Designed miniproteins, single chains, continued (4). Designs and how they scored, part 20

Each design is a single chain, and the fold is of that chain. pLDDT is the mean over its residues in the fold that is shown.

## One batch from the design tools (miniprotein)

Design m12675
Fold by ESMFold2-Fast:
Structure m12675 (fold): chain A 89 residues (1-89)
Amino acid sequence: TAAAEAARLVAEGLLAASAGDYAAAVRHFEQALSLDPDPSAEVLANLGVAYAKAGDYARAVEAYRRALSLDPSNERTRANLARAEAKLA
């Protein structure tokens, strides 16, 4: 199913990120989002981290803001957003 494929792509994105391959992590997370129009705050936050580690701070900010719109109390995502915004200043 599309949901099962999206979950597999999220798992591969997390594995790529843990290996330091942030470009691969971004590709896997973006593919997962294309199959799941209602992504969790956790998936969006992980995509934000992958974008930031890949140097794409503008997309990282967008992903973190989306994650915080779903989970406003997530302190880690808020701190990551502040760091990504600082890179754009």
Scores: mean pLDDT 90

Design m12676
Fold by ESMFold2-Fast:
Structure m12676 (fold): chain A 80 residues (1-80)
Amino acid sequence: SLEEEALKKIEEIINQSKLSEEVKKELLEIFKEFLETKDADAFLEKLQELYDKLSEEEQKIFFEVYEKIGEVISDYYLKQ
């Protein structure tokens, strides 16, 4: 499915990043839940909570990862 393809690409982007394993796991769970529920408010709240607990260096990496994932999600919605 398009959702499975999007999730696989998101997982690859996260795994290739320099984020810690704990942050990678939490970020992947947040995106997986969003694709299943389509709850944008819960998604944004969880992303903000994760971002706020990161160091300034990790926040920069997080932003780069988020932008790459945003491209995948945009492609996913454009193909529907």
Scores: mean pLDDT 82

Design m12677
Fold by ESMFold2-Fast:
Structure m12677 (fold): chain A 100 residues (1-100)
Amino acid sequence: SMRDRALAFADELIARLRAWLADRLSPEQLEALARQLREAVETFLDLVLDQGLSVDEATRIVGRRLAAWARENGLSDETELALAWFLGAFASFVRELVEE
């Protein structure tokens, strides 16, 4: 299914992001981040695939939530940029899935 393909891609991106941040975040912070990203991905897919929102609208909604979470948890600007990269890469993948 489209959802299964998107979730598999998200898992690959999360693994890559964890590797990039392994020297900057504690194991507990990396696990919290991975959990937050999985929740964000599920919300994104519900908005696009189940509720019929555009990828751009879902990206704005989920992006605002991730930015708020990062601020509440005192994450660095570099970590916020990594989160923006993650969301952009994931949104691009989902866009390709729904346009074909």
Scores: mean pLDDT 86

Design m12678
Fold by ESMFold2-Fast:
Formats: sequence, structure tokens, C-alpha cells
Structure m12678 (fold): chain A 82 residues (1-82)
Amino acid sequence: MTEEQREQEAADAEAGVRGNIEELKKLISQDKIDERKATVLYVAAGLQIAALDFLGHRERAAELREEYNKVKEEFDKKVKEQ
């Protein structure tokens, strides 16, 4: 893998994480959460963050992990109240 290819894959993964987190935030704002859809988005975001960390983009992964954990706490709380 070239350095350019690795950076492109990291950029794509970061964009994917941010997209999944934003979609999850939209689902959390609804009166009734589609728990299955939310779980799929949550798992996808987690895997992409892990991939970024594995590829050596630890600082980027750490920042995304903080946002992910905040959204996860809101999701878990809302699901528990449902």
C-alpha cells in the first residue's frame, strides 16, 4: 500500500465515521428510535475508528472516539428509556 493510498483510506474512514455519527444523532432525536438501524450505524462507526487507529492515525481515531462515546451514552440512555 502506498502512503497516498493509506491516507485516502484514512480520509474515507474518517468521513464514514462522521457520517454514521451524524445519522445516529438524528435517530436519537426521534421520539422512537429504530434500535436495529442505530446499532448498525454504531457498530460501523466503531469498526472504522478501530481501523483508523490500526492504520496509525491514533490522534484522529482518539478525537473520533471521544465523539463516538458521547453519542453512545446518549443512545444507550434513550434506548433504556424506550
Scores: mean pLDDT 77

Design m12679
Fold by ESMFold2-Fast:
Structure m12679 (fold): chain A 77 residues (1-77)
Amino acid sequence: SDEELRERLAGLLRALGSDDPAVRASAAQMLGDLLRSHPEAAALVRELGGVEPLRALLSDDDPRVVAAAQEALAALE
């Protein structure tokens, strides 16, 4: 459901701010996967204010986080 997807997306967006780079990378990768598999997810991510946190990860010190954020942002197109 849209409600379940929104809640899942909100949780993943929150995880992008984790102190653990493995958690940030996993959250960004899962966001990218959801954006590719659910046509409605892009609009929900924008409504939740998720674009700016994803852009911030492009400056992350962990290259896996940067790569996952690039893929998630590409999927928002």
Scores: mean pLDDT 88

Design m12680
Fold by ESMFold2-Fast:
Formats: sequence, C-alpha cells, structure tokens
Structure m12680 (fold): chain A 74 residues (1-74)
Amino acid sequence: MDDELGELIRRAVLGDPEARQRLIELLKTVFGEEDPEAALERIVAVVKNGYADSAALRRAQGRDTAEDERIAAA
C-alpha cells in the first residue's frame, strides 16, 4: 500500500532505525538489491531533495513549508 510505504520511507529519512531496517529488508528480498544499504541512502537523498524542492516552491507561493523543511533538514 502506497500510504504505508510512503510513511515508512518518511520515517527512514527522519532517522528511524526500525524503518531503515525494514526498508533494507524490502530492498534485499523484494527488489533483489545487492547493496541494500547503499540503495536506501540513494532513496533518502532523492526524498530529501524532493522535499527541499517542494519547500522552495511553496515558499515562492507563500505557503506553509514547515514539514517539507523539517524532512529536508533531517
């Protein structure tokens, strides 16, 4: 389910060790990643960059950026 996966990724980006371990296991068993830890760090970097871009866009539009900035800074 996309909502559960999205929450798991968000928790992992914020440094939750249980969420990181679960994503490593999924990358290893479901996606067949040879280096699941490196794959997780690539995903974290992409997600952080996405939230930073979202925060920049929302600032330009005069909208609330607190959550986007918090995730990008994690």
Scores: mean pLDDT 72

Design m12681
Fold by ESMFold2-Fast:
Order: sequence, then C-alpha cells, then structure tokens
Structure m12681 (fold): chain A 82 residues (1-82)
Amino acid sequence: SEMERLEELIERATKEAPEALKEFEKMKESGETTEEIPEELKEIFEGAKIYLEGEEKGDEELIKEGREKALEGARKLAEKRL
C-alpha cells in the first residue's frame, strides 16, 4: 500500500537523513524558509519530527499524530503537483 510504503520511507528518511531534520528545526526556530520550502513539505518534515519523538518516547499518540501529519502533507504536495 502507498501509505504503508510512505510510512517506511518517513522512518528511513528520519533515521538516515538527520541533516534534513536538523535543517527543518533550524528553519522553524528562525522563522525562515517559507518561500524556499512549500507548506506541504514543511508539514511532511514536521510530521516526521513528531513521529521520531513519539518513537523515542514510546508515545503511541505522538507516533499517530506525526504519521498522519506527514501523510497529509505528502498527499497535498502530490495533488498540487498534478
């Protein structure tokens, strides 16, 4: 399933691309990047961050929230690029 595959990709990307996550956090702190990064992509990054934190804490609610936010962002991005 596409959703299951996206979940695996989010987990892998979050674990293997800490630079991207760190960059997103830096951007969020400075309030920069809205013109460089689409809102949909920012939702994906934020979702991945929440998902990672949920996994580290063993918080099922955070895992679900992060997963849903990342998936929603990805769906919006895909629809907008049509």
Scores: mean pLDDT 66

Design m12682
Fold by ESMFold2-Fast:
Structure m12682 (fold): chain A 102 residues (1-102)
Amino acid sequence: EVEEFLSLEVEEKEEASPLEKYMMAVVNNEPVDEEKIIEELKKLSDEELKKEIAKFVRHFIESEDYEGGLKALEALIKLFKKIGREDLAELAEKLKEYIKSL
């Protein structure tokens, strides 16, 4: 399941997605406007959001930045729970456990 999720292909984009910007800010301990990020995430379809999460998690695995990946996933779990997306929070928890197993 997790391995199939991580195999989701995403078209290369010139600009970082709102989710990618949020995750990078969290990893770098930079302040983030959570309300603005929540508004941007609401504009994405479930498929787009899942593909962006998969792309970002793959980046941490390929770069072997497991600590950064775990930190980013913890922030996403809190964010998804805050907006009532328990399904996405559960997915992020599974991805966190997968990285811990590496």
Scores: mean pLDDT 74

Design m12683
Fold by ESMFold2-Fast:
Structure m12683 (fold): chain A 77 residues (1-77)
Amino acid sequence: LSPDERRLLAIRLTQTIIDKHLSVETVKKLIEESLKQGLSLQELLERVKKLPPGEKPLSLDEMAQINQLVADYVRRL
């Protein structure tokens, strides 16, 4: 993937996570599993799309944590 493609996928991943109201703990587990399995950004995005939405909207602090987790994950790929 080009840097621009990786950036776009990271944005889509973060947006999908937030729109689905996935908790910070769920996101941490997804990233850990993705790293263990060697999943691409695209494959992780597809997995996130298939998850049921969370029941509770995210706080601003939780959204900031999710943005940071995705950014750190992308840097580790």
Scores: mean pLDDT 82

Design m12684
Fold by ESMFold2-Fast:
Structure m12684 (fold): chain A 65 residues (1-65)
Amino acid sequence: SEQLKAKLERLKLLLGLYKIMLNSNQYMAEVTSNPELRALNEKQTKLLSEYMKVLEKEIKSLEKK
């Protein structure tokens, strides 16, 4: 349906934005020597990766409809 197409387009856009955030976060982890910042950035990277996995699963589920 047209509603599903619109939803898929927006979810794919959101996934793209999270990918940009994840790349920026990984780059930040490489440039800091502060152990607290490194630990926080690693946790944030893991959370972003989990969000992306769930979004990808939802997108694939909707594509099969």
Scores: mean pLDDT 82

Design m12685
Fold by ESMFold2-Fast:
Parts: structure tokens; C-alpha cells; sequence
Structure m12685 (fold): chain A 75 residues (1-75)
């Protein structure tokens, strides 16, 4: 459970960072709200350890892609 929460928090930080780099700070609150809703949904669905593992794997892959996109924006 804690790993899934940590991954969602990292995704939130990356999205916020990307929006700041793009000068879209007015969208930060909306993005945070979307991620918070996804967190609540993921936590409600992940009562099953197998489902939690699948969500963790999916988020890990998506976060890797977001990291690459943020790195490109910083270059």
C-alpha cells in the first residue's frame, strides 16, 4: 500500500514540475485534484495485494515516461 501511495506522490510531483516548466502554473491545482482522485480510487481498488501489484507496475512504467518528458523539458 505504501509503495502505491509513494508512486502516486511522485507522479504528482512530476506533473507539477512539468506544468511549472511549461509556464502553466494556473493548471497545477487542477492537476493535483485529478491525481488526488486517482489516489483515492487506486487505494479503494487495491485492497487486493494482486491488484495493488498490477497498479504499482503500471504506475512505475508511467512515472518513468513522465521522468523522461520532464528531463526533455529541462534540457
Amino acid sequence: AERLEALLEEARELVVRALRLLGLEEHIEEARAHIERLRDLALSLSADPEKAALLEATLTAQIAELRAQVAALEA
Scores: mean pLDDT 75

Design m12686
Fold by ESMFold2-Fast:
Structure m12686 (fold): chain A 80 residues (1-80)
Amino acid sequence: SSSLKEKLEKERKELAREIAKKLDKVALDFLESLAELKGRKKVVAEADTSLAEADELALKKKLAPVFTEEALRNLEKQLE
C-alpha cells in the first residue's frame, strides 16, 4: 500500500508550509521594524507619507518571496 508514502508526503508539505509561514512572519516583522525606523525619519518630512507606503510595499514584495525561496532551498538541502 502506498498509504505510508502519501502520509509522509502530506506531512512534509504541511511542515514546509508551517516553516515558510514562520519565516514569512520573521521577514514581515523585520520589514515592520524597518518601516518604524523610516517613520522616525519622516517626522521631519510629513509631506511624503504616500511615498513611504509605496516604499514599504515594494520592500515587502522584494524581500518576502526571495527570503522564502532561499529558506526553502536551505531546508531541502538539509533534508537530503
Scores: mean pLDDT 57

Design m12687
Fold by ESMFold2-Fast:
Structure m12687 (fold): chain A 88 residues (1-88)
Amino acid sequence: MVRREEAEFATVEEAVAAGRAYLDRNQMTYVEGVDVADGTVRLYGLSPEGVPVLLLISEDPERGATRLERVTAEPGQELLLPEVPLPA
């Protein structure tokens, strides 16, 4: 099954730092991307167990808050994600 978890931060910088800390703590390889149209930051990670992880970071200007969403897949579950390039 696909699992989705959410957290809120005061700024995009704090949310990105939290996402990077999560990926680093879990020894994940990851690629960072930014959607220039809406400012959404995406961190595409792969766990040591081979589980893909996507972190989505977006601002809510009405609240002055930033949302961090974590999406993971169980073994045998496909995610409709862009290609995740693994560093050599």
Scores: mean pLDDT 66

Design m12688
Fold by ESMFold2-Fast:
Structure m12688 (fold): chain A 84 residues (1-84)
Amino acid sequence: VKELIEKAQEHLEKAIEALEQGDSKKGVEHLKLAKKYLEEAAKQDPRLVPVLHAVEEALKRAEDGDLKGGIRAAQLALDSLKRL
């Protein structure tokens, strides 16, 4: 579980950086990877389900062109993982 969480954190940080630079394609790509790792982790640790929902919201917002909303949701997910 820890390795999956660490990979999700890495991709969330990269997604936030990409979205801050206006690179929606790269941001979406990293959010999809973070979601993949969190989906596997959440099967083993249900405490990660709210974090997974935050990443899904970030992905939806970024795909809709709301990069600021995507950054906020991704930051919420990242902060929640660091608190865990």
Scores: mean pLDDT 86

Design m12689
Fold by ESMFold2-Fast:
Structure m12689 (fold): chain A 74 residues (1-74)
Amino acid sequence: SPEEVMEEILREVKERVEAMKKAGIPLTDADIAKLVREAVDRAREAGLTPEQVKELAIRVSRLLLDAKDEQEKA
């Protein structure tokens, strides 16, 4: 289902961010842009609607911005 595809993509993005955090690699604006683009492209390839792709992009962006904010405050 579209929700399962979105959940899978969100999980993979979260795992990648956690791996970067464990390795001490800072999350740059370029990394955020790339990860959002990759998630959007994958969702489109999976046949998600424009509305679902937009929702995923918002969720991924929030996750990544929250992770960057956490790193900057540490």
Scores: mean pLDDT 84

Design m12690
Fold by ESMFold2-Fast:
Structure m12690 (fold): chain A 66 residues (1-66)
Amino acid sequence: MSAEQVAKRIVAEISATMDVRVFAEMEDEDFLDLMRNGSPFIQKVGAPFSDEELRAGLALLKEHMG
């Protein structure tokens, strides 16, 4: 999947439950830990993506929030 598709899914799925702006200050390692070991809901959002795709999606999301 593209970084754009990852970023769009994070906004669509997570923005209803938490402020997406929290990701603006998040390190890649902390973000990956959240997506892999967070709540069952967050784990389901991250499950279709590789760690590389999640990192790329976070970078794109930060660019559009900054």
Scores: mean pLDDT 75

Design m12691
Fold by ESMFold2-Fast:
Structure m12691 (fold): chain A 95 residues (1-95)
Amino acid sequence: MVDEAIRLVDRAIELAKKNNDSTTAFILDSVRRTLQTLKARQDQLTPEMQQLVQELIRTLERLIEALENNDREAANREAGRAFDLAQELERQLLA
């Protein structure tokens, strides 16, 4: 699960850079750092955190589709959603 999310965020970063979308790439670098922290604590993930990671995976899949289609508005929405989910995961990690 976490490894899949990391693979998807790395793919999204590559696509954002290809599209010269520096804002999305910057946001996704933050998301990637949160996911690396989660990977170190993968055995300690609560069911709520697991659900948030699954939502993040779905969000990243939609983001990748938007980036591949050069849909800037959809990409910005999904990047924002990914950031919000990563912030909630970080909040729960630090609780």
Scores: mean pLDDT 87

Design m12692
Fold by ESMFold2-Fast:
Order: sequence, then C-alpha cells, then structure tokens
Structure m12692 (fold): chain A 77 residues (1-77)
Amino acid sequence: VSSIPQAALRGYLLSVLNAENPKPNDPQVMIELLERLPEEEARRLVEPILAYLEKHGDLFPKEDLEALRALALRLSE
C-alpha cells in the first residue's frame, strides 16, 4: 500500500463530496474509489458518503444509490 496514491484517491473523493456541482455519475465514481481504498479507510468514509447521498439523492440513478448502500452494509459487517 502506498500513502501517496491513497491520499490522492481520498482527496478526490472528498472533493466530490464537497462539490457544489454534483454529477449523476458521482455514486459510480465513489464506488470505484472506495474499492481502491483499504477497507479500514473505506469504512471511515461511509458516514460522509451517506450524508452526501441524503443531500443529493435526487441527482443520482436508483441503481447507483442501491449499490452504494449495499457497499456501506458490507463495510459495516
């Protein structure tokens, strides 16, 4: 595991979470980034991601929302 690539992935994810211009593809991007992060770091991002989905849910495809929720449940196990 390299700290530089992980920090870049996390930074990008945080930028997406804090963007004022969310895109419909953001959930898919978040899933891809979470899968590239170590499980422990991915778990720590679950709460911010769920808050983002509550705020911007209307912008996202239902299938992508369900995929993110399923991933959050897996990380909670």
Scores: mean pLDDT 73

Design m12693
Fold by ESMFold2-Fast:
Formats: structure tokens, sequence, C-alpha cells
Structure m12693 (fold): chain A 78 residues (1-78)
């Protein structure tokens, strides 16, 4: 998979994670989503997105996870 394809998949996965968290706002769901997305961001070699997702995961609450996901999307869509 190309770096471009991984980046596109990451954008779609983050958008889907945000929708899932709006329907089911739980710390378990947010932690699982951030962990999966962090692995995908590492594969994309996007250090800025990796740092943002790691910070969200470290804070460990739904609101911080949503904030991290929104910030990651802003960076990826630029």
Amino acid sequence: MSKEEIREKLIKSIENALKTLEKDPSEATSRAALTDLLELAKQAEDEEVVKILEEGLKKGNVESSKEALKKALEILKK
C-alpha cells in the first residue's frame, strides 16, 4: 500500500471513529480507536499526527480523544 493510500485510509478511519464516538461515547471505544489509528499513522510516517494521537491516548477520556481526532483530520486535510 502506498503512503498516499495509507493517508487516505487514515482520514476515512478518523472520520468513522468520530462518528462512532458521537453514537457511543465511551473511554473503551475511544482508547481502542486511538490505538488502531496510531498504528495506521505510524505506517503513514506522519510524525505530527502520531504525536497528536499519542497525546489524546495519554489523556484517556472521550473529549480529549475527539479533540485529538479533529486536530489530526485538520493536519491530514491540509
Scores: mean pLDDT 81

Design m12694
Fold by ESMFold2-Fast:
Structure m12694 (fold): chain A 86 residues (1-86)
Amino acid sequence: SMAARRAAIRERRAHLDKLMEETRKLVQEYLKKKDPNKKITDEDIEAEIQRLLEEVGGIKRSDIVTVDEYMEALEKVIEKLKKELE
């Protein structure tokens, strides 16, 4: 049904949004740990996320990827950042 399809899309979007927020939070903590005296900007966070997606997730800025591939790459980035912050 259309209602079930819309519910699945909303759940997928909510999961992606949660992964993005967790990634941003961990990147902010990582950058603060690396340089405690620097004011961390949203641009700094987004640049570091992109770098980690390329280095750890295997996704380049120019790549056309599925939402599932993007979420898998974010999960790998989150795991690496959690290890770096331990």
Scores: mean pLDDT 81

Design m12695
Fold by ESMFold2-Fast:
Structure m12695 (fold): chain A 102 residues (1-102)
Amino acid sequence: MKEEEEINKKLEEIRKLAEETQAGADRVVSLAREKADQLTPEQRELVARAVMDGARARQIAEEAKTPEGKEKIISKGIDKVLEEVRRAQADVDEALALLESI
């Protein structure tokens, strides 16, 4: 029972973090369109990475909502998925900070 509570808590954290990452990535897309002519090749690569990470976060957020998806997250390793989402959020936050500074 205590292990199930910890697993459910981490699954909820993954869902929330993934949804936040998805929202941030959508903002990255919007800002990158507005500032396209001002971006260097390196900055465009960072934006592309954040967009891809946002798409992955969207997939993880949807999986975290269903019983079948939750089992897939647990099978892959819940801490591994949590780290994947945290890394994706960091990439999105970096791209947002860059785009907002231009």
Scores: mean pLDDT 85

Design m12696
Fold by ESMFold2-Fast:
Structure m12696 (fold): chain A 78 residues (1-78)
Amino acid sequence: SSLTAVDIVQQFLESIGENPALAAPITQYVQAKGAQVLQLSPEQVAANIHGLDKSTAALLISYLKEHPEVLERLVAEA
């Protein structure tokens, strides 16, 4: 498809009014953790990504749980 993993994460961040510059570090972190990211707390995710707050981390985890195809796409592009 024409959308990269980073593009998908950027669109998610823009949809919730968050800084789209966080798309690259979020994508890299999710690719490193894979499915394990769904078992992490928002505090653990936010602590490993500079500039990411706990509320945005919670929304990200929920988004990935509701859209498993997005997580699969991110891992496949790692």
Scores: mean pLDDT 85

Design m12697
Fold by ESMFold2-Fast:
Structure m12697 (fold): chain A 90 residues (1-90)
Amino acid sequence: DEGNELAAISSNAAFKAEYMAELYRQQAAHSTDPEVSRLFSEAAELYDEAAKLFTKSAEAALQNNIVEAKKFYDKGLELIKKSEELWKKA
């Protein structure tokens, strides 16, 4: 069942994104460099937003709305990419 498989993938992605957001918030709080602290804070915000999108993806997938589920999943991935680019270029 594509809906159940996509729901599992999206739920796992949401959990990981939420975990990373918490980790980045902690790193921002403990950073002595203001620019590094700002980058971690921005990364945390992007991961929090991604987690919400992955949760919406999982909910849509459970309703067998695969098109909407993929749309939310792709938006979540775009936010994670933005977060990675912030850190990678700093």
Scores: mean pLDDT 87

Design m12698
Fold by ESMFold2-Fast:
Structure m12698 (fold): chain A 94 residues (1-94)
Amino acid sequence: DTQRRNTIINNLQTAGISLSDAQAMVDGNYTDSQTFTLSVTGQQVHLHSTAPDTSTIDRMSPLMSSLGQLINEKARNFRQRNRIGRQFVDQQLR
């Protein structure tokens, strides 16, 4: 868990997000006038609103497109290295 958390934080920082914001996002408590959970799988970025209304998600979509493209590009490079490393990481998690 700690290693996985640090990897996600490092990916967010590499995408241009500050350490404090990356930590808040990973902890699922990042708020920018609303409560959101940002999920980073190392391959895709998903922004989830805890609000039942989708209007906030629609407003945040352009921001997530920009961040998601940067993070997904970095995650693509990480995945390219991890085509070999995925089996290794999977063995460590099992």
Scores: mean pLDDT 48

Design m12699
Fold by ESMFold2-Fast:
Structure m12699 (fold): chain A 119 residues (1-119)
Amino acid sequence: AITVTESGGGTVAAGGSLTLTGSFSGADPAQSNFNWAQRTADGQLRGIASLSTSTGTVAVAPRLQGRATISYDAANNQSYLHLSDLEESDTGTYYNIVTTRGADGAQVGVGEGAQLTVT
């Protein structure tokens, strides 16, 4: 099973920046897909950014282009979401959904999320 813990949240002023970290285990970082998603106050889950380590494919939601970057550190089993020029609409719970393709098929892990409040 894949386990994930998201961290790095907090309260940040509009126009500021922060980096969210997803620490994971039970997945090969070289064959993983990292999907960062935001749960808004109204309960909607919105995609933020994704990175496939096996293909090198990166995607960022159109509303966040130029403000969000996704990266990973295979040696530490971590993925990172850096957010800049923060807006009040960026407030929410952020999840790092980690997926991998193994011999027994696809596996998925997600943590309890990191809270971001923009004031």
Scores: mean pLDDT 87

Design m12700
Fold by ESMFold2-Fast:
Structure m12700 (fold): chain A 87 residues (1-87)
Amino acid sequence: SKIEELSKEIEELVEELAKNVENLSAEQIADIMLEKIKELSKKYGFPEEEIALYLGIAAQEISKSLSEEKRKKMTEAMLMVREKILK
């Protein structure tokens, strides 16, 4: 189903970002997330805000396995994403 395919792409993205979080700034992570939200919205026909919500949930869950420093960076990136999608 389209929902299963969307979920897989979101999970793959957050796993990739978590593996590379030490090599990226919060702004770079946010930019990657925003570009992917736009891509997935166009591809699957879901609103950007809905995809951002699913991505936020996935990022929060994976962040539980990260160090405090990496978790803080992911949180900053997600706040930047939220600001740009909702405003």
Scores: mean pLDDT 85

Design m12701
Fold by ESMFold2-Fast:
Structure m12701 (fold): chain A 58 residues (1-58)
Amino acid sequence: SSLEKELVKLEVRLIGLRTELDLAIRQGAPQDYIDALQAEVDRLEAQVAALKKQLAAA
């Protein structure tokens, strides 16, 4: 389904963002930049959770 394809794409993007966040923290990037990446990870995790609920209900 289109929802399953969207879920896979979001999960791949989430892996990439988590990797970028880890690298930013390890390299001592500015706190504002780290906070922005964390907010994006949190937002994407919420989208993945919502989509998984839609798939379970469908």
Scores: mean pLDDT 87

Design m12702
Fold by ESMFold2-Fast:
Structure m12702 (fold): chain A 67 residues (1-67)
Amino acid sequence: SAEEALEKERDSFIKGGEGSYERALQAAKQGKKVEASVLATTAMLLYGMAGDFEKAREAKKKVEEAL
């Protein structure tokens, strides 16, 4: 169904966001500010596309705290 297709697509965006977020945290801990910023922005965009604005805000906060 269309609802199942949208849910699967949303889950894919969440998973992509989680991957970018983990890489952003690793880059931030290594002092790679530009890489961390790009990856954090990617994670926020993917979470936003999934409609998960709480995860997007949390990802931004945690990456900024790790910088």
Scores: mean pLDDT 86

Design m12703
Fold by ESMFold2-Fast:
Structure m12703 (fold): chain A 83 residues (1-83)
Amino acid sequence: REAEIREALARVRAAVAAFVAEHPEVATADTLTPEQREALLARVREALASIPNKEIREALLAVVEKALAGDDAGVAAIGDEIA
């Protein structure tokens, strides 16, 4: 269980880093637009699709969704939730 959670967390971190690399403006933004939030969530869903445990995939997706639910939520909020 712990090894699968670590791998899933690593994939979420990699997906967020890739999103920031493709959209460098989000690294300096205090908040994400609704379109940026949806694009990032889609990227995270794709990254987690290869994790065999469905419960771990759904739990980590929920953590990312929770981190992005605030009006002041930027990419840093995801790092705080998954740290």
Scores: mean pLDDT 71

Design m12704
Fold by ESMFold2-Fast:
Structure m12704 (fold): chain A 96 residues (1-96)
Amino acid sequence: MDEYLEHARAIAPAIAEETARALAEMDPAELAAMEPDESSRLSQALREAFERLKTADPEERREIAREMTEFMLAAMERIAELRRAGVPLEEAVAAV
């Protein structure tokens, strides 16, 4: 059974709230300095989210953080599926 995914889903709301709070309190210069890895599809989605954050107010930043958390959970589910199929962790991460 996927104890890892169940645990991730259980803590995801707490992580989303903490991330949303931190992002709402960050100044725009700090947000502009954040660099997601460009190589993965997840990183492309995160990069688009960070571009939106540069012009967003604190309420919008919280919504964007929740969307990012949902994207991360979807990527983690795909990684878990690949791992169950025998794909090594590094290769599974690179595939999402």
Scores: mean pLDDT 63

Design m12705
Fold by ESMFold2-Fast:
Structure m12705 (fold): chain A 77 residues (1-77)
Amino acid sequence: KLFEVLEKLQAEGITDPLEANLKLAREASIAAGMSEEEAERLVELARKVAAGEASEEEVRELERLAAEAEKRIKELL
């Protein structure tokens, strides 16, 4: 599933490392059992943090969503 996402990124010609990493994070989160809405929110928050535009509340929300994704990935292994 992760290899399939990587192949798809290469096929679409995505060469921006940040955009590629964000798309991979989104697909990995969905594969781990997160909803599409939760995965999109995670990417949105990560983008804001990378830009230095995130509030303290948004940083906490990102940490919570990332922890949930990690927990779900561990449960599937």
Scores: mean pLDDT 70

Design m12706
Fold by ESMFold2-Fast:
Structure m12706 (fold): chain A 84 residues (1-84)
Amino acid sequence: TRLDILEFLLTSDKETVSVKEIADHLKVSQSTVRYHLSILEEEGIVAKVPGTRRYRLVDRSKALDLLVEDGVKALVSAVNKVTA
């Protein structure tokens, strides 16, 4: 998913990553990765490195905020399933 791509980028020690590296890590198709990366580029979270087929995080704070928001939503959903 899009959030798995953000987690990979945030936890990677590499400045840039390729579509293939992300696809291999997440065990999804390169087409799926390209689709999600295009959305993240539109949102200004990632950018394609000029002259390459590699991508980098341009807004790490926004990427982290999205992961935290999803984590909070998942926690609330899990608590409601257990306690309700």
Scores: mean pLDDT 72

Design m12707
Fold by ESMFold2-Fast:
Structure m12707 (fold): chain A 83 residues (1-83)
Amino acid sequence: MTLSVDVDFSRNPRGPDGSVLPSTGLGVSVRYQQGDDTFELAVGVRLYSNGRVRVDLLLGYYREEDGRVTGVSGVVSYEFRLP
């Protein structure tokens, strides 16, 4: 089972017409994945978002059932939205 939660602490401001204005800031994305004998917690940091372009940095933490093993992996993702 996989559970994902996104929390954007840096919300893009909106205009009076509801349009998304560009911003820079910090957002957090938490992903929890549970296996039979392991679980993984991944935290994503959003470096920039304007509703069309997003730049994120992902960090992971992995724990085994019989103990705690910290595995760290960093991923930079760039999302380009097309109409």
Scores: mean pLDDT 51

Design m12708
Fold by ESMFold2-Fast:
Structure m12708 (fold): chain A 68 residues (1-68)
Amino acid sequence: MALDAKTSLESLRAIDRLLGDPSKTAAVQEAALKMKTEDGILMAAAASAIRSDPALSEAARKALDRIS
């Protein structure tokens, strides 16, 4: 189900910035692994959008692919 566009966009931007930051990539990848349990619905939806959004950073998509 689609989330509120404004909230989803802000979440995606925040996550993309973290995944694109080389100094924080490892920590964000570990956080993404926790989302695999689907406990954080908002984070899971944002992660799915990052994986399928071609406009987002390649580093973000690669990090999510590693945990899927």
Scores: mean pLDDT 51

Design m12709
Fold by ESMFold2-Fast:
Parts: sequence; C-alpha cells; structure tokens
Structure m12709 (fold): chain A 71 residues (1-71)
Amino acid sequence: MPLAVVRVTNDSPEAAERTGEALSRVPGVLGVTVDLERRETYAVVEEAAADAAVETARRTPGTTRVEVHPL
C-alpha cells in the first residue's frame, strides 16, 4: 500500500505530545513517533489518509509547520 510520512513541528514538547495523540486517532495512521527534544511529531500514514492527518495536525494547538513526504 502507498504510504506517506506526516512531519509536524510544534512550539513545545506538550504540543508535540498533543499532536501525537490527535494523529493516533486518525483512521489510516499506522504509527506515530514523538520527539520531545526536537518538538516534532511524525506519523506514518496510508497515502489516502494523508489529507486527514494534515488537517488534524493543523487543527491541533501549538502546531507551527506540517510537511508530507511520500514513501
């Protein structure tokens, strides 16, 4: 199945954790990793779920940047 990575930059470690929790609830998200030191959240998603994952990240308070990288 085609996959993508959604990378989120957050303004705080707490925001990175909130983004991770929000993304983990999106259908088609296969895995989430939170890097508290870098304030980054990464989600591996099914390509068809990428738009929903991006929208969820953008609606999460403390999100500063959202990027999508195809796998």
Scores: mean pLDDT 84

